Designed miniproteins, single chains, continued (2). Designs and how they scored, part 89

Each design is a single chain, and the fold is of that chain. pLDDT is the mean over its residues in the fold that is shown.

## One batch from the design tools (miniprotein)

Design m7073
Fold by ESMFold2-Fast:
Structure m7073 (fold): chain A 92 residues (1-92)
Amino acid sequence: IEEAAQKVREHIEKAAEALEPDSPRLAEQVRAIGEQAVAFVRGGDYDSALANLEGAKWLVRQATRAGEVSPESGERALEYLEKARETVEEAK
């Protein structure tokens, strides 16, 4: 549980770092959603963690489509969020 939670946090932080140069606002929002996902993983609520990560991915996609984040930064952030999702799935 703690190992999975730590890996999820690391992936979320990398996703936020990819977004920060284009949108500090979105980077902070992704970090906040990620902290909720980490808390759900620690509590064994993997479905809620997955839902939070999917929400973060949706926000990144919308920001990229709106031109708030470059396609390159958005794609990089989505790759890290997908790694976080895979970590949660493996912990089930």
Scores: mean pLDDT 86

Design m7074
Fold by ESMFold2-Fast:
Structure m7074 (fold): chain A 72 residues (1-72)
Amino acid sequence: LVETAREHIEKARETGSEAHLRVAVDIARALANQGKKDEAVEIYRSAAEVAEQFGFTDLAEEARKLAEEIEK
C-alpha cells in the first residue's frame, strides 16, 4: 500500500492529476486505520505538497489536517 500510494503521488507530479492524489489520500487513511501512522503521515504530507503545487487548495488543506491529527 505505501509503495502504491507513492506511485500515485509520482503520477500526480507528472500529470497534475488530482485523482491520483485523492487515491493516495485514501490509501493513507487505510494505513492509519491499520496502525501504520508514520507511513500515513508521510503520504498525507507528500500529497498535500503536490496538491499545493498544482493549486488543489482544498485537498492540500485536507491532507495537512489529517497528518496533523495523527501526529497528536
Scores: mean pLDDT 82

Design m7075
Fold by ESMFold2-Fast:
Structure m7075 (fold): chain A 54 residues (1-54)
Amino acid sequence: MTPDQFFHDLAVDIFNNWTAPYKTKWEDLGFTSADQIRALDPAVLGGWVRSLLM
């Protein structure tokens, strides 16, 4: 698994399972499902998740 794939999968998990605040944040950006998030560039999505971990 690449680092970008790892952070992409983690972001999808956050959307579905971890916290309602993160799900709401994705919805504010116009996303309504995990499938739409999976369609994003993994490097961009991974960058956002890395920012949350720092």
Scores: mean pLDDT 64

Design m7076
Fold by ESMFold2-Fast:
Parts: sequence; structure tokens; C-alpha cells
Structure m7076 (fold): chain A 87 residues (1-87)
Amino acid sequence: SALEQAQKALQIIRDYIELMRKVGRGEIQVPQEEIEKKEKEAEEAIKVLEELRPDLPQDVIEEGDRLKRELEELRKLREEQRRASLA
């Protein structure tokens, strides 16, 4: 159960990261509303992984930590873009 929930959370985060990389490369066009929705889903998935952490195998914990780091970098880039649009 915990492992199944963690795997779903990891997949949500991976899907968001892949989506943002494709958007950044101009490979696909996605409405801003859909990006914001997927971002919130990824943030919620990180919270799920943190709550499940004591019950997870070490390799799953390490994968979650790597994805959390990648998501944080994407978040910083989006905040910079948002600030630039307000200047």
C-alpha cells in the first residue's frame, strides 16, 4: 500500500518534470492552466512521499529526494519568469 502510493507519487513528479522539459524545448505547447494544475499535483505528490518516507525502501527514498531537488529547480525558474513578466 505505502509502496504503491509512493510509486504513483513518483510517477506524477516524473510526468511533470518531463512535461516541463518538453515545453522548455518547444517540443509541445500546453495551456498555462494545465501547467499550473500539473505543478500542484507534483507538489502534493512530494508531500505524500515525505509522509510515507519511514515505510519506504532506501532506493525509493533516494529517487524521491532526487525528484524533489529537480522540482525545486523548476519552481525557482518559474518564479524568476513570473517576476520578469511583472517588471
Scores: mean pLDDT 81

Design m7077
Fold by ESMFold2-Fast:
Structure m7077 (fold): chain A 96 residues (1-96)
Amino acid sequence: DLQSILNETKKAAEETKKNIAEAKKAADESPSPGLRAVVLAEAERLEKETEEALKKAEEYVQSGDAKGAKEEKDRIEELKRKAEKLKEGVQATVAA
């Protein structure tokens, strides 16, 4: 079901955005301007890629392309993992 794929993709995109926001917040708590700059740049890259993948998933669903929609869902799930690792790494660095 294309609508099911889209709903799951939107959910994964929201989780990705939450992890990015938490990474940015953790970096903002850091006294290091260099760490804040690096995390902000990576967060902005992940946000852009997530928005692009979600737009493509919506386009594939609209055109009836289940394969394309699934590929973009998988891409967002990979971006979610990257965002989670970014958050974890920043939180660990700030806590040290």
Scores: mean pLDDT 85

Design m7078
Fold by ESMFold2-Fast:
Structure m7078 (fold): chain A 85 residues (1-85)
Amino acid sequence: SELDEYYEKVLEEMEKLTEEAVKKAKEEGNEELEKEIKMEKELYEGLLGIVYGVAKLTGDFEFFKEQAEKLLEEFKKDLEELLKK
């Protein structure tokens, strides 16, 4: 379904962003930063899963798309802030 495809694409983008951030943390030898990045990923994937569940129950794809885009934007900003430290 369109909803399932979009959910998978957002998860793939989150994974890619996480991999790049973790790579940078490893390059710096910053194990604590790597841990923080992984915890941030788990939080945002959990939140995305909740909105996916709601959208699947209601059939509201527009709701899911809007919430998923907001979560992805917030995740990107949070990763940028972590990498600035």
Scores: mean pLDDT 87

Design m7079
Fold by ESMFold2-Fast:
Structure m7079 (fold): chain A 94 residues (1-94)
Amino acid sequence: STPAEREALRARLAEEAGIDRATAEAMDDREFLVALMRARAEAEPNPEIRELQLEAVEAQVRFAENRDDAEKRAELQAEMAPLAERLEALLAEE
């Protein structure tokens, strides 16, 4: 896509998620995606689901930060799996 198309998409997603435009423009693509995931998790009305979604986002960020450490990535992946399963169970009950 063109840079103009990417900027337009970013602006739309930021507005939808309630992220300030100037803040969104200062972020790189990964920072922006993480901010979107956090904003969407914060919008979840169920507090237990919201907490699990925020924990999952944090785990994903740590996983990405440890790209060169296979042992730590395996530990983080093991931590994320129970969170995903619990989130799925709660969403099914909702």
Scores: mean pLDDT 76

Design m7080
Fold by ESMFold2-Fast:
Structure m7080 (fold): chain A 65 residues (1-65)
Amino acid sequence: MEEKRRLGEELAEGIREGVGAEKVEVSGDSITVYLKPVSVEKYAAANIWAAAASFEGLKVEIHEI
């Protein structure tokens, strides 16, 4: 659990830097990413991060605000 939490926090930091998300929240093994307004390139980048996180057993949800 602690290892997944640390990995989730590291991935959240990468998402903030790589995607330029408005907000990123980590809750246990789940990461919620908030984007406003989304370009095709930013949405693609967010999906690549979501795929990487999913491979590590973390859940990623992307929301537009």
Scores: mean pLDDT 72

Design m7081
Fold by ESMFold2-Fast:
Structure m7081 (fold): chain A 107 residues (1-107)
Amino acid sequence: SFDRLLEAFLGLSPAIQEAIKNLSFTNATQRQVATLAGVSQATVSRELRRNGVSLQELVDFVRELELIEMLKYGFKLSYAEIGKILGKSPSTIRRRLRRAKEAGVIA
């Protein structure tokens, strides 16, 4: 669920959160996340396990949020248009974008 992934992402250390955001449009590995975050791969693995998520789940989650932000503010699309692209209702897109911004996941 969206709430599970948002909570899991926020449960990560800030350096790992930032590394995942910077790698969200790549096939990010735990090694790459560890390198960008300035931590060991064991630290990345432990934090992901502690929060009950895989790296791929969080990369996909952040990628979708950054795509929504880009479509909304870069391309000036409506919530209805973005909803059609992503197969979600306009209210779902609006709510997710708002919550992600309030939580500091996206700008």
Scores: mean pLDDT 90

Design m7082
Fold by ESMFold2-Fast:
Structure m7082 (fold): chain A 67 residues (1-67)
Amino acid sequence: SLDLATEVGRLIAEAVRRGLLTPEQARALAPRIANAVLNGDFEKAVELAESVSPELGKRVRELLEKS
């Protein structure tokens, strides 16, 4: 859903602020993760997040599993 994609965007922004990924990595991956969430491909969204940060991947997984 759009709301889930927005929440994932917030997690990505927080991860950049915490130094878990660079702004460049976030710019490259945020659209791909958002598209995966909008398409209901939650495993793909988690895999993309985990590819740059295991911590971000865990937080994305937790968000999507509770939704």
Scores: mean pLDDT 83

Design m7083
Fold by ESMFold2-Fast:
Structure m7083 (fold): chain A 84 residues (1-84)
Amino acid sequence: SMSGREATKRASEYALKAEEAGLKGDAEKTREYVEKAKEYARQALESGDPVHGSAAGINAAGAGAGGYIGGIKAGSKEAAEAGL
């Protein structure tokens, strides 16, 4: 299975992508990237590494927040809602 470190890195990458998609008003991509960040955070937690699992969880939460704020700034209710 994926290592906690690798999963945390991927969660962080998808968090940044979710924020970028939100800023573009792309609800579909915002939702996709938020769910990817959550999935990698879950894998990091399952690795049994509490440090990497916690970091990945923070990154997944950041993906949702970033998407939401990005959607608001873009004037897209759909993109903002995808971050929730």
Scores: mean pLDDT 78

Design m7084
Fold by ESMFold2-Fast:
Structure m7084 (fold): chain A 65 residues (1-65)
Amino acid sequence: DIDLAVWEIAGAVLGVSLGIEITLEERDGDLVVTIKGPAEKVAEAAAELERVNRTLGLGRTVIVP
């Protein structure tokens, strides 16, 4: 899926930029994003992921700390 591939690249870049672990999974057409790190970094990553989702027009993102 091209949307998943784009998300994988964005997640890798975001993870390196924020110094946190981001894992992306596709399940039943949904993109599940798991973020591991300090709560403040997770919040920053969540805000950035919303920006990326808006830019790419992806409709389904689930963020799990």
Scores: mean pLDDT 67

Design m7085
Fold by ESMFold2-Fast:
Structure m7085 (fold): chain A 78 residues (1-78)
Amino acid sequence: SAEAEARAYIEEGDRHAAEGDYEAALQAYSRAVQAAPGSEEAAEALLRMAELYEELGQPDAAAVLRRLARERYPHLFA
């Protein structure tokens, strides 16, 4: 399913992030969002991207991604 594919990309991104390869991690999370754009997995991927941008010293980019996740998936932020 699209959700299973998105989950696989999130796991790939997590692996790259753990290795310090933030560019590959961001690419994998972006693919997760594209694979299942209306899913909870897409929201999770957006939040993981936001966390990485925060770590990279780009808080404005992180804030945009968190806002996008909340606007698209408000039920996950109760």
Scores: mean pLDDT 85

Design m7086
Fold by ESMFold2-Fast:
Structure m7086 (fold): chain A 96 residues (1-96)
Amino acid sequence: LERARRNYRELLERLRAARIPFLDISSAATLARLGLTQTVPVETRERIALDLGYTILDGRSRAAFAAGHPPGAVHVSLADLERLSAEELFERVLAA
């Protein structure tokens, strides 16, 4: 979990430095595990991101992401944050 929290922070720092506007539509519980407080409902965050053309980060399971996700959403799960570097995840965002 410490590795996931560190990699997530580094990913967000890279996105901000690159001036890529983004919103994470992961559940409040998942974001809390990553060290973030989130009070805006998932549905509201998704709508705002789609309306504004923001990059969508989706931290749900592989199965949930495969079953359906917003167009162009980038999968960034807790499992990926534990296994991959922030650089690899940032490249995933750029490739989307």
Scores: mean pLDDT 82

Design m7087
Fold by ESMFold2-Fast:
Structure m7087 (fold): chain A 88 residues (1-88)
Amino acid sequence: SAEEQIEEQARAAGEKLLEILKEAAEVEKEKGIEAAIRYFAEKVAEIANREVTALPDPETFREALKETEKIYDLSLEELEKLAEELEK
């Protein structure tokens, strides 16, 4: 069904985004935060069929990554809690 195709595409897109984030973290380790920001922006633009028009400030990008990780952790923890509650 169309919904199954959309779900599969969304899953693949999510996996690809996580892969790019992991690669960006490795780039930061080897080449620094500015190179990591550029790598991430270029890969995301490539997927979206866009050109990189602006790069975020390194400090802003670091804070955004921290906030994203915090929200993601909270969301996953809450989802696991809800799933456990629904099975009981």
Scores: mean pLDDT 61

Design m7088
Fold by ESMFold2-Fast:
Structure m7088 (fold): chain A 102 residues (1-102)
Amino acid sequence: AAAALAALDQAIAKFEEGIKYLDEGDIDKAKEAARQGARYLRTAARLLAALGDDFTSRQLLSTSRTVEMVVNNPEATPRLLKSTLISAKSIAEAARERLRAL
């Protein structure tokens, strides 16, 4: 469980960093932070699947794919990117709280 919690903490931190860069107008740094957050969500998903939490694992993988799809879309607005990162952070925080309750 500790490794999955650490991966979720890193994902949350990267999404917060991305949101901060968007508020500062640094879209390129925001996209890089978002990609790193998505990678940490995939790591957490793999670790949660190994713990038998298939439902949360699939949710984190779906969220990671959504973040990467928005980040790699040249037509995505900064507003859409920010709302995507806020949503991804919320999902990671919810997963972290569920894992802490186990």
Scores: mean pLDDT 88

Design m7089
Fold by ESMFold2-Fast:
Structure m7089 (fold): chain A 77 residues (1-77)
Amino acid sequence: ALTDLKMAGLIVIEMLSKDPKYASKKQELLERLKSVTTENLLEYLEFIDELWSLAPEKERKKVEGELNTLFKETNVL
């Protein structure tokens, strides 16, 4: 739910922290994470998806397991 989506945001922030070029995007995500509600959830998810698509495949692959584990624990068996 909302807690899981906030955790997904933190995982993406950690991924972005590996490359200084994403410092401003990381800061924007952190600010959105602090203000995320059910009313702005779609905008938050769209921003996470944008940042995910900008990340190199190698970095996405490293955290994909963490995200999949988190979502499996909340949505499936």
Scores: mean pLDDT 69

Design m7090
Fold by ESMFold2-Fast:
Structure m7090 (fold): chain A 99 residues (1-99)
Amino acid sequence: SMMAKIGIASVESVYGKKAKSKEELIKRLEELVRETLRVIRDLRRRAREYERRGDTRRAAQLYSAEGILRAELDTLIAALEKLGADKELIEKYREELRE
């Protein structure tokens, strides 16, 4: 909760000052969420490939990176919700994060 609140404030501070409207800020954050989801899926795919080859160290490093990005993505989704993004879109992103 506290880390998510700090992250939301940071996102608003960085992106809010450059966005001309709330709608523009929402659109930029939605694009960032979609890109982050793609990276998470790629990291997980590569981690599973290393795991299958017995490279447990590289697999662990990639799973760790995925975990960090998942936490960051949760913060971005919370920021979108706070800004009034569509509830159905928020639920879709949260479902994709859960797998």
Scores: mean pLDDT 79

Design m7091
Fold by ESMFold2-Fast:
Structure m7091 (fold): chain A 69 residues (1-69)
Amino acid sequence: SNVDLLVGLLKLSKVPVKASDLQKALGLNREEFTKVFEEAVKRLEAEGYSLEPPLELPIDLEKEYLLKG
């Protein structure tokens, strides 16, 4: 699923990744990307990870995100 792909991309990255690069990698429009990103963050938080900075809506595609855990 796109959620599994995004979770994997965030877990594999050792440096902050731009939201636009994540959206492009998934091939999703903004609305689809927002839903997938929210669900991915929810799953990662349940696993004890945290997203930095915290996800804010609407998603700023220029923001860089790093997963911490």
Scores: mean pLDDT 88

Design m7092
Fold by ESMFold2-Fast:
Parts: C-alpha cells; structure tokens; sequence
Structure m7092 (fold): chain A 60 residues (1-60)
C-alpha cells in the first residue's frame, strides 16, 4: 500500500541520518544538504529518533 511504502521510505531516511552521524560529527545543515532535504526536516527527524530511544542528542 501507499502507507506501507511511505513507512519504509521513512525508516530508510532515518537510517541514512544515523549512518551519517556515525561517520563523523556533522551539522544539521550538512546532513540536509547531503540528503536533499530542509534542515528543519533533519531537526524534526532527530527529535523523533530521540523520543523513540533510537538516538541520544549530545548534551554539549
């Protein structure tokens, strides 16, 4: 279904962000540029990942 396809694409996008963060420290703007999305989209996705317990935001 369309909803299933959108969910799979969302999960792939989340994993791409996590992989980029593991490769080295990057700004949200740099991740946005590399993935072709807005910095606001990256920020919202990171906030979602923190709420899901899948990523921990650096404290400082």
Amino acid sequence: SYAEQARQQGQAFEQQILDLLRSGPRSQAAIARELGVSPATVSATLDWLVRQGRWTRPAR
Scores: mean pLDDT 73

Design m7093
Fold by ESMFold2-Fast:
Structure m7093 (fold): chain A 74 residues (1-74)
Amino acid sequence: MSPIERAVHLLRSLAERENVPEEETEKMIELIKEALEKKLSREEFEKLAQERLSPYLTNMVLMVMDLVESELAM
């Protein structure tokens, strides 16, 4: 599974468990895909998440990104 596919899978699973609306879930997915495809820095990604998402969803997206990047470092 690619890092992008893994990130999308994790985000959808967490969003479903937390009852996040589908529209907000798609915003999180679009953001994480953009960050991974463009290879944005952690700082750039955090800034974009804070601008586009609520604090709660920002924390969720950052957690998923940290997990995926940790898996890539192994």
Scores: mean pLDDT 81

Design m7094
Fold by ESMFold2-Fast:
Structure m7094 (fold): chain A 96 residues (1-96)
Amino acid sequence: ELEEIVEKVAQEFLREARKKGASDEDINEAIKYLLELREKGVPDEELAAIYTLALEMARKGEKNPLEIVKKAYEEVKSNPELRERYIQKARELAKK
């Protein structure tokens, strides 16, 4: 369930980034970063929040998917209230 939510929000983020002109190389770097975060033990709830925030940032016109994800990670990591809000948004967005 949480793993599926993370995958769904990440896919929507990458789709938005591609729509905004991100290259396949930029997309692959963002995917590698997701795998790196999982490898270092970032929980799926936090990953869901990170990618949901990243999706909103991409929609607002930020172009580099790796830089967007890194910024989203710093925001989620440093702000527990924001983290909780974006976990809830991720669950809502992934709901069928």
Scores: mean pLDDT 81

Design m7095
Fold by ESMFold2-Fast:
Structure m7095 (fold): chain A 94 residues (1-94)
Amino acid sequence: SRKYVEDRLAALRQQVAIQAKGLSEPLKAEFAKRFDELVAETRRKVDELFEEAEKNGMPRLEVMQRIATLFNATQKRILDAYREVKEQQRKELG
């Protein structure tokens, strides 16, 4: 359901807020931008999945498994982005 997707995105946003604590303001802004881009891409892919599921009569379990796969991929990309901005901060601080 849309509610499930939004609840999962809200949980990811909370995780990102915790991980971004201690970043400089410019790096927080960069990380927030990357996060929003990844969330937008994930929403697009989820919308495409729901459209495919409705057209093809995809079982609910299959839909939920594919959503979980998309969120796992998004979480990995968010963690990669965080590591990149954290490494940049380390270089800037010497």
Scores: mean pLDDT 83

Design m7096
Fold by ESMFold2-Fast:
Structure m7096 (fold): chain A 100 residues (1-100)
Amino acid sequence: APSLGELVEQLVEELEEFYKAKEEKDLESMIEKTKRALELIQQIFALAVEQQNEKTLQFALEVVEGLSKELEEIYKETGNEEVKELLKQAKELRDQILAV
């Protein structure tokens, strides 16, 4: 299984690709990178809870809050229903992290 550090590096890479897709106005790639980022945040969250790593829990929270804000703006601009569903998933993940 990947280490916590490896998962964080992968998440940073997916976020960089997300912002590249945003600059290019590539909605399909923004959706794809968001799905992968949320999967990585879920894995990071699970390991951070297991390891009682408070700093990584804060990092995961900050990233999911940032993604939620980006997804809200994309949904306002596009009206895309898959973006709306990803926004819901991001908010649910945020609530899970806050409950720890």
Scores: mean pLDDT 90

Design m7097
Fold by ESMFold2-Fast:
Structure m7097 (fold): chain A 89 residues (1-89)
Amino acid sequence: MDILRLIGLALRAIGIKLDIELNGGDKKDLEAAEYVLKAVMLMLRGGSREEVLKYLEKAREYIKKSKNKETAEEIEELVEEIEEILKEE
């Protein structure tokens, strides 16, 4: 597992959350970014692959409901990158 790559993903998710909280945005994107952060934090703690996948599925449910396509696409890219890391394990 690439710890630096996971830290980078966590920081990107935090950045998206902060941007939405400070500048406004869709609450669904905030929830999606939160689930991405939970997935990455679980991976950093050596948690269950099954629970990581459940958090990513929750993130995708919120992305699908988002009205902000640009932010939703950024979060989907984070989900896809986490799924790639899981395939390398």
Scores: mean pLDDT 85

Design m7098
Fold by ESMFold2-Fast:
Structure m7098 (fold): chain A 68 residues (1-68)
Amino acid sequence: TDPLDPAQLAKQQQLNKLASQGVDLYPTDKAKAFDLFKQGFQVAGLAPDAAQQKAQQLVQGLDAIAAR
């Protein structure tokens, strides 16, 4: 088994935390959920502009599902 190094594990834990908090907040506070998703994408290594675009796409996808 190939264990992740400590830096990769810490990054994964931070990503999971931000994603979980964003999903939990999305139905009650969409703006804060968006900010958490954007932070998650930045932790994943995306530039701020790319992270914002990805977070916007994610929120739009969730909105489309909710509209069904």
Scores: mean pLDDT 77

Design m7099
Fold by ESMFold2-Fast:
Structure m7099 (fold): chain A 65 residues (1-65)
Amino acid sequence: MRVRIRVVGKGGILLSDGSVVPPGAVIEGELVSIEIDEEENTALITLADGTQLLFGLDDVEIEIS
């Protein structure tokens, strides 16, 4: 299952190595899991290459195919 994540807000995306993907960037990969924290309005996505992405739900547009 492919996922495409576009950064539309100012928050960016935090990677597992501590780096940040800036606004306007697009990340694509094969989806392993999505964990949504509804209280914090955040999501953690894990990709098949081991990449983990942490972001605010209001800061991104997510497409799953």
Scores: mean pLDDT 77

Design m7100
Fold by ESMFold2-Fast:
Structure m7100 (fold): chain A 57 residues (1-57)
Amino acid sequence: DMEKKVIEQSEEARRELLEQKEKAKKEGDLIKVSSLDFAILSEDVTIDYAKYSAKVL
């Protein structure tokens, strides 16, 4: 269903962002790490909303 698809896509995007964040940490690019943290939080919010909708609706 729609919630499963959204969660699956966001989990995949989150994994890619985590890999980029680890690379940025190794490079010492703190600005990029901060930007990636925000992107990861955005994906987390999307996942939380999809899970909430599946439970309540």
Scores: mean pLDDT 78

Design m7101
Fold by ESMFold2-Fast:
Structure m7101 (fold): chain A 85 residues (1-85)
Amino acid sequence: MEEKIKELAEKVLEKIESTFNFDEELLKKLVEEAAKKKDLELLEKILENPNPTLKQVEELLEYAKEKGDEEIAKILEEMIERLKK
């Protein structure tokens, strides 16, 4: 389990670095928190869409709030505010 989460997190970080994105720092912070929480589903979602649209980030925020993960929710709220500008 630990190895699978590490492999996935590294793959997501590599894809973020190779893909144009509006805020690489926030995306990397999101991956770090997802890995700490062992949230495999969130890591998979980021891997599929490393440059998410506003709607996709809002959907991820709902997911994080449903799980009660306040730290991930805070990061996603910051991403939404930056995407609206």
Scores: mean pLDDT 75

Design m7102
Fold by ESMFold2-Fast:
Structure m7102 (fold): chain A 98 residues (1-98)
Amino acid sequence: GNLDLSSLSPAKQEIVTQFVNRWIELVKSLFPDVELSLEKITNLNEEEYLKLSLGLRLHVASLLVALHSLSELPEEQWQAAADAALAHFEQAVQEELA
């Protein structure tokens, strides 16, 4: 990915860190053997992304879109937007497990 956490305020870094860690917990229910971390997601390049399984790539793409959407919001809206995105990811994971 192209997300530079060091360019964010401490408050934004904390929100992104919690958001990505919660997303990883959700995705591990579908892909328990996959090695995912905040560091791996933030440093994910196109080659690494294309090596992921199709299902995992779709979840990662959705996460990257959500992170990009956060970058366009004022800081005070980041927590609410992250919480809303996590609710949608939880729904999607539950539907995939059905």
Scores: mean pLDDT 79

Design m7103
Fold by ESMFold2-Fast:
Structure m7103 (fold): chain A 68 residues (1-68)
Amino acid sequence: DRAALEAQLAAELEELRARGLVTDEELAELRRLAEVAANTRVASQEQLEEFRAFREKYEERIAERIAA
């Protein structure tokens, strides 16, 4: 379900922002990538995997900022 996926991703991004873990620019970039992944109904496995990898990369950077 596209709407459910969008809602889940939006909620995760909003929580990261509410905790001060991402900047507005980073939030906008992540949100755009999430929307692309959610909106393409014929998204390839590669496209979805790229989004996952990018999200993991940001999670690592956020963890570093918390530790700093």
Scores: mean pLDDT 66

Design m7104
Fold by ESMFold2-Fast:
Structure m7104 (fold): chain A 84 residues (1-84)
Amino acid sequence: MEEKELVDGKTAAKMLRAASNTARHYGIDEAARLLDEAAEIAEKYNVKLPLSYINEAIRAAVRGDKEGMVEASKKALEYAKKNA
């Protein structure tokens, strides 16, 4: 896993929306909302995001860690806001 890899805003938005759909599938509506907001900011302002932030949200979902998914989603949103 490449922790220093940045993805462009359009690619980040697609990946964040995919993670948001995963959150909704598991009933984690808070994480889904945070990921959708991060995706909108990334696409609108062309913000490059660390791939590691998106992967951490997905990893938390896969292991059933709903709280960890919300935390990772907050981290992605905070990064998007700071770099917009």
Scores: mean pLDDT 79

Design m7105
Fold by ESMFold2-Fast:
Structure m7105 (fold): chain A 87 residues (1-87)
Amino acid sequence: MKVYSEEEVSKLSPFEQLKLYAKLMLEQNKDHPLAPEVEEKLKAAKTSEEVIDIMVEFLARVHKMSPEQVEELRKIMRKDLAELKAS
């Protein structure tokens, strides 16, 4: 996996930072059967909302999350994105 420096990450847009974070999470779970499908979806994603939806769906399947837990995770991801945009 390519290693990014803190300086390189800080120069990325919030969308690019979110995509990088999603790729790192996927890399940590690369042996999961769903990882290749999620990687292709991430490549096709054009908006922050699409990246969040893909990440939440992947984590929900990995951790067997309930619909209520999925909605809570989505709220957390959207809050984190808003904080990145404000920074």
Scores: mean pLDDT 74

Design m7106
Fold by ESMFold2-Fast:
Structure m7106 (fold): chain A 119 residues (1-119)
Amino acid sequence: SDEARFQQAYQDAVQTLTDPNFDPEKALQALVNLVKSAPVEIVRKLPSAKLFSDRELEHPYYRARVILRDIVAEHPEVLPTLRKLADPSLLSKHPSELKTLEEQVRKAAAEVILELRSK
């Protein structure tokens, strides 16, 4: 089922982000797979989904923002490694300018980290 696939990808992503032998490429691919496994119907059920409209959630960048925000809320220990994956240079780019899911995830990570710095 889609939910079982999402749950497995979520566990894999948290595991790669908290691995003592952290591999940034492996962690990035786990997050990319997590976003691919998270259709709008699954993401709408997440607490942070309220930040975005249903139309925005159709774009994988906004789903990545919801997912990463909720991961950090539940697993704050991922923050140091998430910072290593984040690309602040992508903050000025509109989501439509980012054609790869890897870039969309790295932009989403940078924005989630900026939100946390304001608290």
Scores: mean pLDDT 87

